# Designed miniproteins, single chains, continued (2): the designs that were tried, part 106

Each design is a single chain, and the fold is of that chain. pLDDT is the mean over its residues in the fold that is shown.

## One batch from the design tools (miniprotein)

Design m7672
Fold by ESMFold2-Fast:
Structure m7672 (fold): chain A 85 residues (1-85)
Amino acid sequence: MTKEEAKKALEEVAQLAEEHGYTDIAERIRKLAEEVDKLSEEGKQALYNEAKRVIEKKDNPEEFKREAEGLVSLGEALLRYEKER
């Protein structure tokens, strides 16, 4: 998986969140997309896999919101833990 693929997947989730009216979630995911290049290969892969799972829920706003909140939590945790060991 490339950095570009991970970033695109996150951007797609952010766009879907915006379309569902979850603007806070969209903003937080966009920040993750900006910082994805700071993650390890494993971190990028984990975030990409989670983003793809969230995208699969795009037609169910309630499930989408839950999964997107999980993606945000995962991404923010990965960024914190990988910066400060």
Scores: mean pLDDT 81

Design m7673
Fold by ESMFold2-Fast:
Structure m7673 (fold): chain A 109 residues (1-109)
Amino acid sequence: SSNVEKLALLLESLGFEVRLEDGEYLIKPKLEVLEKLSPEVGNAETKPDTSKFYTLYEFADLLEKYNAKYLAKLIRDVVEGKVDASVLGDLLVSAGLLSEEELKEILAK
C-alpha cells in the first residue's frame, strides 16, 4: 500500500473521518485528538475549524497556521514519499494516541 494510504489509515485510527474522493483523501479532524497531538493547537487562543473536510495538504496548511510546523512538515513529507508513514505512527504511539499493536496492523496493510 502507498505511504499516503497508510497516513489516511493512521488518521482514521485516531477517529478522524476519512474519505477518498476522485483519488484524493479528505479528512475531518477531531479537535480533542488534534489538541493532544499538537500542544500548539491545544494552547492556541482560537481553535481550528474541525467541522469541515480538508485535503492532506490543506490539513498541513491548517497545522502550520496554528504554528504546529513540525507536524505540518511531517504530514507533507509523508504525502510526498520523503518520509515513511511509520514516523508519524511512532509519534502517535509516543503521544499515547495509538497502541504499538494498532500501528503494526496499519503498517502491515
Scores: mean pLDDT 85

Design m7674
Fold by ESMFold2-Fast:
Structure m7674 (fold): chain A 86 residues (1-86)
Amino acid sequence: DALKRVAELLRQAADAAEAGDLETAMRYIQQAEELIATEVPSEQRQQVLEALQPHFQAAAQAIQAGDYAAFAEALREAAKVLEELA
């Protein structure tokens, strides 16, 4: 349940980013990070964070380049990984 909710938040962030609403996208990402910290069991949390790291790094690179499409795709890939772990 928690991982599926995090995946949903990351997809909402991706949709906002594609619409050019970076402020809303970052808000959804912050909510996703908070959910991982509070709702994902500590034993599973390390696996989840390790799986998300390369996608969040790709998202950071995309946003620095101003590539909102690549940013959205990185977030969608992160969401898919979370659904596979759920």
Scores: mean pLDDT 83

Design m7675
Fold by ESMFold2-Fast:
Structure m7675 (fold): chain A 84 residues (1-84)
Amino acid sequence: MMEEAERLFDEAIRLARAGDVEGAVEKAKEAAKLLSKLAKDHEARLRLIGGVVELVGLSIELDDPRLSEAALEMIKLVEKAEEE
């Protein structure tokens, strides 16, 4: 599960840099859904935070707010994990 989530994040970053921002958002959301099942795990939470940072950076680089919106959804998953 964690390995698959990391693969999906790597794919999202690759797609965003290739100009497929819609595909990148879809893959990032899929990875976040997988990580949400492991959200009580410290490693899964760190990976969610890392994904947020990368998506925000790409949003600035590509000037595309869809990536920042995906990052906000991931932050909400981290907050939900803290509350259970």
Scores: mean pLDDT 74

Design m7676
Fold by ESMFold2-Fast:
Structure m7676 (fold): chain A 74 residues (1-74)
Amino acid sequence: KPLSDEEFEKIVEIVLETLEKEDPELAKEVRERLEKAKSREEMEQILLETLLWMAEHKPEAYAKMVEKINELVK
């Protein structure tokens, strides 16, 4: 099931808030890329790449973030 626009916006907020605490420079880059994205699909791709990076490099922060996202979309 595709995410609603409201659910997607809340997920983006959670991801960026988590990323800003772990890597504020990367969070700024991701935020700027999302603002310049021309389609929802492009935004979803940027978000997915960010999630994969966090899973590899910040697994504890990623796990806590996924819990927050799961509560939102359940």
Scores: mean pLDDT 81

Design m7677
Fold by ESMFold2-Fast:
Structure m7677 (fold): chain A 66 residues (1-66)
Amino acid sequence: EEELKEIFKKYDTNGDGKLTREEFIEAMKSLGFSEETAEKYFRKYSKGKGYLTEEEFIEAVKEAKA
């Protein structure tokens, strides 16, 4: 999970604690997931707010790996 926090911070360009859709897709692709998988989990975890928090990102990756 430490690696996931590092990836989140790498793609959180402004340090605001939020990953946009585009930032999330690139983070997921860096972890070996497809763009289609990233889009699916972004929709599920963003809940319409247009971004993921660090915790939501970590949970999305954990579910995608399961």
Scores: mean pLDDT 80

Design m7678
Fold by ESMFold2-Fast:
Structure m7678 (fold): chain A 62 residues (1-62)
Amino acid sequence: SLADEIAAALRAAAERGGGAEVLGLVRQYVAQGVPRSTLVEALQRLGLSREEAEAVVDFAEQ
């Protein structure tokens, strides 16, 4: 699924540069029009809670 592909990309970003790289990539996905629900699902697959995932997307949308 798209969420699985995004989760894999976000995991690789986290390994390269931690939270800053994850946030940068989430911002790129937001700019590309990836739905909020898909990004939240992908972040939860990385081990974030729903609330943590939603907070990351909220910050990326700013």
Scores: mean pLDDT 87

Design m7679
Fold by ESMFold2-Fast:
Structure m7679 (fold): chain A 92 residues (1-92)
Amino acid sequence: MEELRQKGEAKLAEVLARFREGAPLGDLIKEVIQILKEYPVLSISAEDIASMAQVLINLGNLDLADELLQVGEELFPDSKALKKVKKELEKA
């Protein structure tokens, strides 16, 4: 498990580095979703996922926000932050 965690954390750090280089947000979030599905990462919180989903909703990227929230709820099923953002998505 440790090797998979290290690989996932390295991939997540690479995605964040590309964000600083001005890569498109939608493409970066798709890669974050894939990393969260494939690797047991510990450096991301329910609040981080909720914040990213809220930004996607504000930008009109509702389908991507829904996919991110689905992954977030699977990882953090009792998160109030994720439940709040899901209600905002339902209104959008």
Scores: mean pLDDT 77

Design m7680
Fold by ESMFold2-Fast:
Structure m7680 (fold): chain A 65 residues (1-65)
Amino acid sequence: HMATLAEAERLLAEAERHRQEAIDYMKKANDDPENADEYNQKAADHFRRAVELERRARELLGQAA
């Protein structure tokens, strides 16, 4: 149980880091429109990773309950 909770917490922490990276890239896209497409692509990649990690964490928490 505790090992599963620790894994879920790690995944959620990693997801939060990816969400912050995505937000930072979105800000870069707004500040530098010439490179906006590149920054928006990086933001999208980080958001996709965050969503996947959050999904996996929820699956683990469901098993722990």
Scores: mean pLDDT 85

Design m7681
Fold by ESMFold2-Fast:
Structure m7681 (fold): chain A 95 residues (1-95)
Amino acid sequence: KAPEELLRVLLEAAAEVSFVLMKLSIAKSSGKELSVKELEDMIARLEAVIRRLEEAIAAYEATAPQQVLADMRALLEQARRVKRELEELLRKKKE
């Protein structure tokens, strides 16, 4: 059984990444441009998620079920990729 705290971190992180992906998808499909503030807010949210996932993986690496750690690492990689995309969009807007 995975620690309740670890599962909560995974669930909360997944929700945040899903929210950002949904906002990006809506913007792309509607042709509406994301504001600088919206991009900065989403980047800050992903930075918090990345930090929490890195801390949880480090704390529970030796003791957590392998599947939960694998799911957390996959989500961490996804969060890093999405953050990079948002940072590129923000850079283009500030040029």
Scores: mean pLDDT 84

Design m7682
Fold by ESMFold2-Fast:
Structure m7682 (fold): chain A 80 residues (1-80)
Amino acid sequence: SAIDEIIALIEEIYPKLSKETQEVLDELIEKLRENPDASSSEILLLIKEAVEKVEEIADEEEFKLFRELANKMAEIAEKS
């Protein structure tokens, strides 16, 4: 499923991120797991909300890395 692919992608990059950014991803994973029937649009909205939160807390280098993750997550959601 798209959700399983997104979670696997998050888990790969997770150790490279700060604790604060990891907590945003923990919330995203929880929301995705609670909504297994979420539409592509709903998944994209959850990703957008996570990006907005990380932009406020992360430095420029970490936010760039997170944006690359978010773009890959969005691509998975859009193809589902």
Scores: mean pLDDT 85

Design m7683
Fold by ESMFold2-Fast:
Structure m7683 (fold): chain A 82 residues (1-82)
Amino acid sequence: SAAAQAAAEALRQGFANTLEQVEKALELVEKARQGVELTEDEKKAVELYLSHGKDEAAQAAEIYEKQGLDDFAAAFREIAEK
């Protein structure tokens, strides 16, 4: 649907370069948990990841899956399962 495609695209725009940025955000989350000081840009990426939460990540995965964006669906499903 057009609404689901718009929602999926809006979520994509939150992560420039998609799967690569998701992977980097997960690495930054781990570094932050270990007390590593992050740059402001890295901190923003971590906040974006945390703001989605597990429930939001699961919802994003379903939206991406229904839109045929299987790579995004897999990435957000992995986030939701952690």
Scores: mean pLDDT 64

Design m7684
Fold by ESMFold2-Fast:
Structure m7684 (fold): chain A 83 residues (1-83)
Amino acid sequence: REREIREALEAFKKEMEERTKNAEESTKEGIKELLERAERAAELALEGRLEEARRIAEEIEETLRRAGALTPEAVRFVEAIRA
């Protein structure tokens, strides 16, 4: 599970970086904040704090879904935290 979470987080970060390469500064700042929350969710899950990790992952999923930016990499990350 630790490897799955780490691989999913890395894929999610790379996907977001590629998608925002030419984005406006405000969008880049929003994505950076979201990725920081994703890293925190991964840390919590690896520490066994699963309820807190799942809550943050669900918030990330909902934020991206509302923005029309929910990627397969983001879905994989959220599922890795929920598993």
Scores: mean pLDDT 79

Design m7685
Fold by ESMFold2-Fast:
Structure m7685 (fold): chain A 89 residues (1-89)
Amino acid sequence: MEEIVEKLLLETAKTIVTTGNVDEAGEILSKKIRELGDTEIGQKVTLEIVKYLDKAGADSSESTEIRYQKAARLYLKEKNIEVEEVEIK
């Protein structure tokens, strides 16, 4: 997988897990993909999200929020990434 695809997925997964806001995470991801100007990277990101939704056992009968949170948590665990809330200023 291209390094930029993994970076975008990590940032999106962290946003979903730390905020619980799937819509905001999707908006940020979409903006970053548009800034890159690379449609193929956007396609690869989408494909990997779908793969992780399936791998996490996210059922189509579950809410979008639950499905994406399951996928995001699995992705971070497999990458050995600790999600730390650095919101305290």
Scores: mean pLDDT 73

Design m7686
Fold by ESMFold2-Fast:
Structure m7686 (fold): chain A 79 residues (1-79)
Amino acid sequence: SDEELAELVEKLSDEDPAVRAEAARKLGEMGEAAARSDAAIRALIEATQDEDPEVREAAEKALRKIGGPGLERAGELAS
C-alpha cells in the first residue's frame, strides 16, 4: 500500500542500520509499487551510499530486484 511504502521510505532514515537494511529489503519486495515511487527510488539510491555496508548491499539488491523500470528511474534521478 502507499502507506506502507511511505513508512518504509521513512525507515530508510532510521538511526538503527538494521532498521534501514530491513526497510530497503522490503521496498525491493514491493517491486513495481516501489518502482513507481520517485521517493522510494531516490531513498534507495541514497541508501547505496549509506555508512553501513549491510544497508548499502540491501539497497543495491532492492534496486536490482525492482528491475528495469526502477533502474531507469534511478538513472534519471542520479543525473
Scores: mean pLDDT 80

Design m7687
Fold by ESMFold2-Fast:
Structure m7687 (fold): chain A 61 residues (1-61)
Amino acid sequence: MASEEEIKEAILKLTEELSKVEPKERTLAFARALIDHLLREGVLSEEAARETLEEVEKLIA
C-alpha cells in the first residue's frame, strides 16, 4: 500500500512527464482530476490534496 508521500511523488512525476508532451492547461486538468479522485476515495487528505495541487501548479508554471 502506497503512503500519502509516495502518492504525492507519483502524481508530481506523472505531471512532469505529461508536461513534456501535453499543453500546460491539459496537464493541469489531468492532475486536478486525479487529485480530486484520490481525495474522494480517501487516499489523500484534504491537506495533502491541496499541497499536491500547489506543487503541480508550480511545476508547470
Scores: mean pLDDT 81

Design m7688
Fold by ESMFold2-Fast:
Structure m7688 (fold): chain A 72 residues (1-72)
Amino acid sequence: LQKEAEELRELREKYLKLYDEYAKKAKELQKLADKDPSYMRQAILEEASAGVYLIGYAVAKLGAERAEKRLK
């Protein structure tokens, strides 16, 4: 249980970092798409990737909170 809580905390931080990286990349591509529409497809794909990592973060966060709650 303690080991599981630790692993879930690490996954939570990892997914949050990946979400932030992909969200920033999508934002930069969106700015490029304003000048060159060819970047629009890439911007959409990067934003979709950010969404997937945000879901991963939420699941890991809930898992960590649930595991920690059982330990107290």
Scores: mean pLDDT 79

Design m7689
Fold by ESMFold2-Fast:
Structure m7689 (fold): chain A 67 residues (1-67)
Amino acid sequence: SLMREVELGLGLAAVGAAKRFVREGKMSIEEAEAFVERVLTKIEDEEARRETREAWEEAVRELREEE
């Protein structure tokens, strides 16, 4: 559906931005997580929300391995 595609795109873009800002030292993981959680509150489609959360959990694993 169009809404799922739009919301998933927004969510994944937010995860990508958060991951980049943590890698650049512009955000802590905690600040980035708060940002992603704010975006998740705007996602109404359950599958888009779930996939966005899974993408962020994977990003956190990668970021913690880089410390």
Scores: mean pLDDT 85

Design m7690
Fold by ESMFold2-Fast:
Parts: C-alpha cells; structure tokens; sequence
Structure m7690 (fold): chain A 82 residues (1-82)
C-alpha cells in the first residue's frame, strides 16, 4: 500500500508540472502524513478526487502550512469512510 500510494502521489505531482526532485520530496512527505493518518489505502485507490486532494496537500506543504495539509488528508480519509 505505501509504495502504491507514493507512486500515485509522485505521478500526480509530475503530471501537474512539478520537477522530478520536488515531486519525489513532496511525495515522501505526503506519504508519511497519509501513513500517520491512516489514509494510505484511500490514496492507493487513485480516484480523481484523491489526486486533487494530493495536489492541495502538496501545495500547502510547499507554503509551509503542514497542519492544513494534514487536515486536507484527514478530510479525505473521513469522506472515504462514509
């Protein structure tokens, strides 16, 4: 699951025009946060809504807003449980 989630996050960032180095760094950080929050399985499903959430979380991390990025990933997990 972790490897699949990481790959989806990285590919999503690359498709959005993020550089290879930045995409790898951000994908690791987002994957770590998702693992802490129990959201890896939701991300591994790779739905379009997951990709939008990943882009939002990565943008917040780049802006130094780590807590807001965690909130976005937490909301994704909660939505998937409904």
Amino acid sequence: MREKAFEIIKETLLEAGVSEEEAERLAEKVTEMAEELGALEVIAEGSPSVKLTVLTAASLLEAGKEEQAREVLRELKEAAEK
Scores: mean pLDDT 81

Design m7691
Fold by ESMFold2-Fast:
Structure m7691 (fold): chain A 70 residues (1-70)
Amino acid sequence: MKLSPEELRLYTEAGVLEIQLVVYKLYGLKPSEKNLERARRVIAELKERLPDDPIAQQMAEDLEELLKEL
């Protein structure tokens, strides 16, 4: 559906975190506790605020998978 500017900012935060986790994976590094906490918060917020948005749900799943891969 249509996005508010606030929802667009949430997507931006999720995208930045996804890039950071991908970089950690590429370099064989483990994420810090700070990054783990941040990722969990963003995942929860995407699922709770945008449950019917397939893009938001995909971003949440991608973040969860990246955390499991590390």
Scores: mean pLDDT 78

Design m7692
Fold by ESMFold2-Fast:
Structure m7692 (fold): chain A 77 residues (1-77)
Amino acid sequence: MDRIRKLRELAERFRQGEELDRKAYEENRKLAEEAKKTGTPRKEAQLYTAESINRVGADVSEELARRLEEEAKRLEE
């Protein structure tokens, strides 16, 4: 059982989650800007809320991936 390999595999999965969440919040931001132009404040608010949730998800996934990558690198030494 290779603990270093498992750490790298887990980090890769979190990097994939980060990428998906970053794409999601960028899309929600664009949709919120469009909702603002069309005068739909309820929809605008909902889309900004979704953007905020995806931003937090992306940041958490990035931090976890970074820590896992650092630990794997430390153990490879």
Scores: mean pLDDT 82

Design m7693
Fold by ESMFold2-Fast:
Structure m7693 (fold): chain A 60 residues (1-60)
Amino acid sequence: DEYQRKLEELVREAEEKGFKVEISEDGTVTVTPKDNSLDDVALASRLRTELIGLLRRIRA
């Protein structure tokens, strides 16, 4: 599945950038920045939204 690959790539990139990504079986996604910068907080929010969208598509 194309969306599964995109999900895996986003998780890998987020972890490479120092984010902690947690995905629960109920579809809850948490992205925690390792840096205390405002840019990382904003990026974490965007990554979380994108991951939720991909996960919903994979489950559909």
Scores: mean pLDDT 76

Design m7694
Fold by ESMFold2-Fast:
Structure m7694 (fold): chain A 66 residues (1-66)
Amino acid sequence: MDEALRQLATELGVSLETVREARKIVLDSKKPLSEIAKEVAERLGLPLDLAQQIVSGVVGLLRSRL
């Protein structure tokens, strides 16, 4: 998981820590993905479009593992 998260961080131009925090928010939330992306954007100080890309990438990685 950490290696895949690191690759996602590199592709999106964000830190690994940013992607790890986004993953934590995704796992802890039962909200629709659009609400999760907004929460990630607000908590991490990111543009909403970038937060949506991070959330989509994280969800894709979780689904491929689960």
Scores: mean pLDDT 78

Design m7695
Fold by ESMFold2-Fast:
Structure m7695 (fold): chain A 96 residues (1-96)
Amino acid sequence: GEEAVRKAEEAARYGEKAVEYVEKGDDEKGAEYSKEAGKKLKEAVEALKKASGENLPKAIGLIIRAIGNLFQAYLISKKKGLEKAKKAAEEALGAK
């Protein structure tokens, strides 16, 4: 039970770091932390499959948080990419 909680907590923390770096525009670090969060999330799910007991709801909650953080990092990265592309297009057309 405790191993699933520990791995889920690590996944959530790596997901938070991924969001932080993507918001700062450090997409390389954001991608690295997203990969680590994904690895820890897989380990947490595997530990959860073997777990029985009182820590199960806590581990599930942390897994959901990690997934949420990863999805938020993805959405922020995608939005910044679209804004950069729009600005580049407007600058190319802004002479007319």
Scores: mean pLDDT 73

Design m7696
Fold by ESMFold2-Fast:
Formats: sequence, structure tokens, C-alpha cells
Structure m7696 (fold): chain A 96 residues (1-96)
Amino acid sequence: SMADVWARVQQLFAQVQQAIRSQDFDTFYQSVDQIRQIIDANPAFTAAHRDWIMQQIDNIIDAINSIRDQMPTSTYVATRLIIIGMGIDVDIASRR
């Protein structure tokens, strides 16, 4: 059901935020990849779902920025670009 899909998206965003705080980049990449797969498979998200996702993306960017001094520049650039890419995927999906 859409409710089950949405619960999974919320769970994955919680995992992404926790992974950034713990600097578990393997879990970060796996969780972001799963979110992107769900978005691609389910382009008919409501505006409220999209707005919540965009807010979570902003929160994740803020979390990455808050630990900037604790990571190599290459890791900072890579994690930030992946999250920005997911934001673009969500924006494109919401316009279909």
C-alpha cells in the first residue's frame, strides 16, 4: 500500500540522518540508493509527501555541514552531491 511505501521512506530518511551523525557512509549510500529506487518506482507522491522529503533533504544537508570539519573534503563533496541529486530526482518525479 502507499502507506507502507511512505512508512519505508520515513524509516530510510531516519537511517540516512543517523548514518551521517555516526559517519557510517556505507549505510548512508545504501539508504539513499533505496530512497532513490522508491522515488523512481512511485512518481505519484502528493505535494505533502514531496514537501516532507524536501525538508528532510535540507535537514540532511545541515547535518553534513555540521560535521564538515570531521570528514575529508572528498567525502563532504560526495555526500552533499548525492543528497542534492536525490532532491533533483524528487523534483523531476513530482512534475510527471
Scores: mean pLDDT 83

Design m7697
Fold by ESMFold2-Fast:
Structure m7697 (fold): chain A 91 residues (1-91)
Amino acid sequence: SREEEILERLEELEKRIEELKKKLKEAIKNKDLEKVKEIKEELERLSEEAQRLLREAAKISKELTRRAVLVEAEISVELMNIYVYLRVEEK
């Protein structure tokens, strides 16, 4: 069903965000600006997808909508952390 497809994709996004959070912490620790920028670009793409999934979920299920909102919120927090980091480390 469409609901199951959205749920599966949200679960994949949640897993990928956790992997990217770990990679981001490592990249920041190593001051790897190129890696931080790569992670930023991937998070921006995932944010766009999460927004699309949120719009679809809103038509189907309150529970899926809530989950999509949480995914988008987590991506937004990580993007903010990257923005702050790049502002400080940019030469």
Scores: mean pLDDT 86

Design m7698
Fold by ESMFold2-Fast:
Structure m7698 (fold): chain A 59 residues (1-59)
Amino acid sequence: SKEEIEEVHERINELAAEEAAHLATHDPSDPASVAATRELILREAELTLQAMLLYLEEK
């Protein structure tokens, strides 16, 4: 459980770094760039939610 939470946090940190790098090249006039940026943001949010739910479910 705690180890699983730490693994998820590591994934979040990696995705946050990838998101920051991608946002530096983001072109809001290019639908593909917008879609790619959105996917990274949603994936980070999903992992963050997963980590929070794991914390909540601790006995």
Scores: mean pLDDT 76

Design m7699
Fold by ESMFold2-Fast:
Formats: sequence, structure tokens, C-alpha cells
Structure m7699 (fold): chain A 95 residues (1-95)
Amino acid sequence: AAPRVEVTGHDGSGGLATAVVRVTDLPEDAGLRLSLRDAAGNVVGVLVAAEARGDEYTATFRVHGPAGTYTAVAEVLDREGRVLAEGSSPVTVSA
């Protein structure tokens, strides 16, 4: 089956951003890549926590950038690093 990814970003403060990622039909040998991106598509920030609960992942990122809008991205990758499915959501980080 083809995997599906749904991302729900939550507005954060104090330089933290949180996103909830739901993955359905994740293949046995696939990986999940969680990233935070700026408006130019550059990967920014650091994943500081990732909690798995069944098919749901809660990712928390520390933003080392200004207050503003970022994009939380989740990608399902095969063994070769090819993207099988992706999802994204805006997150707004206040100072």
C-alpha cells in the first residue's frame, strides 16, 4: 500500500515549534524524516524530541532563527532515501 502522511503544526513560543505527524501504511523497511524549513526551503532548527505513539509522532523543534512562520515537513523514505510520501504544515513561532 502507498504510505500517507498528515502533518498538523502547532504555533509555538520561546523558540520551540511542535508538529503532530500521522503516518498510515508505513512500509516495514521505510524511515520517517522530520524537518523544520524556512521560507526558502532550507532545513533549520534542531529536532529536540520525537515521541512515537502507534502511527502518530509528536515532533518538537528548537528554532535558532527569528520569530515568524516556518514549515514542518514529514517525509517517508525507502531504503535508498527516495521519498515515498510527504506532508507539511505551517507553524508560527513567537519570540
Scores: mean pLDDT 82

Design m7700
Fold by ESMFold2-Fast:
Order: C-alpha cells, then structure tokens, then sequence
Structure m7700 (fold): chain A 85 residues (1-85)
C-alpha cells in the first residue's frame, strides 16, 4: 500500500510541477489568460492530490484520481498552447 500510494503521489506531483512551470512561463510572458488557465488547472491538481491522500486505502479510486490528474494536466497544457500561439 505505502509504495502504491507513493507512486500515485509522485505521478500527480509530476503533473502539478508541469502546470506550475506553465503558469510561471505564462506570467513571465505577460499572458494573463494563459496564466489564469494554468493556475486554475494547478489548483484542481492540488485538490486531486488531497483527494488521493484521503482515498489512499482505495486503489481503484486512487487510480481514477491519477488518471483524472493526467487528463486535466494534458487538457490545460493544450488549451494554454492554443492561446500562446
């Protein structure tokens, strides 16, 4: 269990770092729209991480939370990319 929880937390953290980097890049570029979108995505990933910790004994729920975090990170990055081009 502990190893599985750690692996799930690590996976979510990778997506969290990705969106945090995207938010920082958007802010530095002066793109308020991209920054807002990346920050909203980041806030949602943080909530998913907290939900993962609350459901650490439910492997199926934890797997779904990780999948949702991945989808959210990819969709947010794609939307930001469409704005910044």
Amino acid sequence: MDKYVLEAELAISVYEVHLASLAAASKNAGDKESYKLAKEGLDKIVKLRDEGLANKDDKDKLDKIVAEAEKLAKETAKRVDEIEK
Scores: mean pLDDT 80

Design m7701
Fold by ESMFold2-Fast:
Structure m7701 (fold): chain A 90 residues (1-90)
Amino acid sequence: MKSMEEILEEMEEYLKEAKELYEKHGSTLSPSQQAIVKQNIESMEALVEKAKEMLETEDPNDPKVHLLMMVLLIAVGGSLYLIKTIIRNS
């Protein structure tokens, strides 16, 4: 089972990948596509910050907290998938 720290690390890696993709390919995107990608990166940053807050304030042995962390991970992964799809289709 992944620890909450491992879940946070995976979320941070997804955010890093999204930022690197935007740095590499952002100039090839339309202004509207750039806006969508930037908004998704900002959303990913907010979810990572929420996960950090939960790791510090909540009981890491609570199964409900672990489930919420997994939901945040899925949301961050979904945003990365959308960013990859936009870049691939540009």
Scores: mean pLDDT 84

Design m7702
Fold by ESMFold2-Fast:
Order: structure tokens, then C-alpha cells, then sequence
Structure m7702 (fold): chain A 79 residues (1-79)
């Protein structure tokens, strides 16, 4: 299962990277919206997007630390 996902990511690295980048950009947008509006739902969704970007980066052998840190900080704010 995970090996098959890694193989697909290797065959379609450009598409996988674009998807991970889109998740990260959406996370940034939702974080900024949550900060501007005070929406805990937007901050929660931003944390989820950063968590997905972190998982994607790890699957591609890239560093996930920045996304993991952002997701953790936002989760602490909405608890």
C-alpha cells in the first residue's frame, strides 16, 4: 500500500509536488483568514492542510518539519 503510493509519487513527482504545494498554500490562506476573522474552524482546517502537506513531503522524501510545526501550533490554538 505505502510502497505503491511512493512508486506513484515517483512516476508523477511533478503532479504530487503541485498537490502538496496547493495544500500548503490553502493552509496559509486559511491560517490568515482565521487570524483576520477569529475563526477557529479556519485555523482547524489550516492545521489539517499543513498535516496533509507534511505527509506528502515525507512520502516524497522531503522535509516535513515546517508543516508539522505549523500544524501542531494551530492545533494548540484551537484546543
Amino acid sequence: MKEEIIKLAEEDKAKAAARITAEAIRGVGLELEGERTGSMEALREAAEDYEHAAIGNRAMGESSEVFEKKARELRELVE
Scores: mean pLDDT 77

Design m7703
Fold by ESMFold2-Fast:
Structure m7703 (fold): chain A 105 residues (1-105)
Amino acid sequence: TTDSFQRMVQASQQNPQQSQQINQTVNQAVDAIRQGDVDRAVQLTQQTQQQTFQLTGSQDTAQDVMAGIGVTAARMGQIDAARAIRSMIQNPDYQSIVDSMIQSS
């Protein structure tokens, strides 16, 4: 969402090293998804959630980032990874975003 994106941008400007660490973890999660390693993708998505919460203080922002990883998995046709990531999301709005992409894949 717009609010979660704006919060992430502001937090990234205040702590660029932590933002870089999150970007590295997201890239590792996407690589695990590409390789079909569901267990590693889940672990790295969980790490991304924790790092994003630490940076922003917002579970909403953390779940938005997790949904982005889940959407990426669905777009790549890695449906098992997308479903596993979706199951970690607690916010129904973000769950719906991932579910929609799975159905569109």
Scores: mean pLDDT 84

Design m7704
Fold by ESMFold2-Fast:
Structure m7704 (fold): chain A 94 residues (1-94)
Amino acid sequence: SELDTIIKMIESLSPLEQRILRTIAEHGPVTPAEIAEILDLPQSTVTRRLNKLAEMGLIRVEERNGVRYYSLPEEYKDLYREALDIVFAKREAA
């Protein structure tokens, strides 16, 4: 199923990349600085991971007035949210 494909994709990401993706799912559209504040991480760390996720086609980036905003692809946002909930529930049970 499409959901199983998205779950496997998210499970292939590092724990930090999964947390970044969840933050985008919950708060997007969101900037690197906002993600860094939410996750208590250096902005440089967040930006490097965002570049990887965007290059993989997993997130969308839009530039508005020189500021980059990151979001889930609209067509897949509900599937991504469901998949993230499943992946994080499995981690809490382990």
Scores: mean pLDDT 84

Design m7705
Fold by ESMFold2-Fast:
Structure m7705 (fold): chain A 90 residues (1-90)
Amino acid sequence: DPERVREELLRRAARLDAEIRGILFGETEPETIERRAEGLYRIFKEMDEEELRNALLQLKEMARGLKQERPDLKPLADALIATADQLLNL
C-alpha cells in the first residue's frame, strides 16, 4: 500500500528531524521529541506535492551539512537523507 508506506516514511522523517534538533538544542526529553515529531508529521501531511518535495530537499541539504560539521550526528543524518530519498522516489 503506497499510502501506508508514504505515511510511515513521513513519520520517520519527522522523528529523525526531531531527534537531530533535540541533540542540537540539548532538549532530548522523549516528550519534547515526540511532540516535535508529531507536529512536523502533521505539517508534512498537509503539504501539497511540490511543498513536500521542497521540504524534503531542504531536509537533505541540512542533513548533508550536519554530517560535515557534526560527525557525531552522521548516523541520524544518513537515516534522514535515506528516508527523504525514499519519499522523493515514491
Scores: mean pLDDT 88

Design m7706
Fold by ESMFold2-Fast:
Structure m7706 (fold): chain A 91 residues (1-91)
Amino acid sequence: MTDEELKKKAEELVRQAQELYRQINQAKTVEEVEKLLKQIQDIGLQLTEIEKQAAASGNKELLRYATFAESHVTMVEMYAYMKLEELKKQE
């Protein structure tokens, strides 16, 4: 992948994470949140790979963007865990 392709992929993964955050907020069952958690974790793994490739290429702009994107995905994953515990307390 080129650095431009990696940046576009990272931007798409951020958009997917934002949509998953919205879905987690609307989720009413433990099962729904667990499915969304797996999707967030997959996005996180893809961003980690982009960050490694950006670091290897020496592209500081892409590295900063990938680090920002990974931080955002980590925040969404933490929110999913909090939502999961809240729903478990209601059962």
Scores: mean pLDDT 84

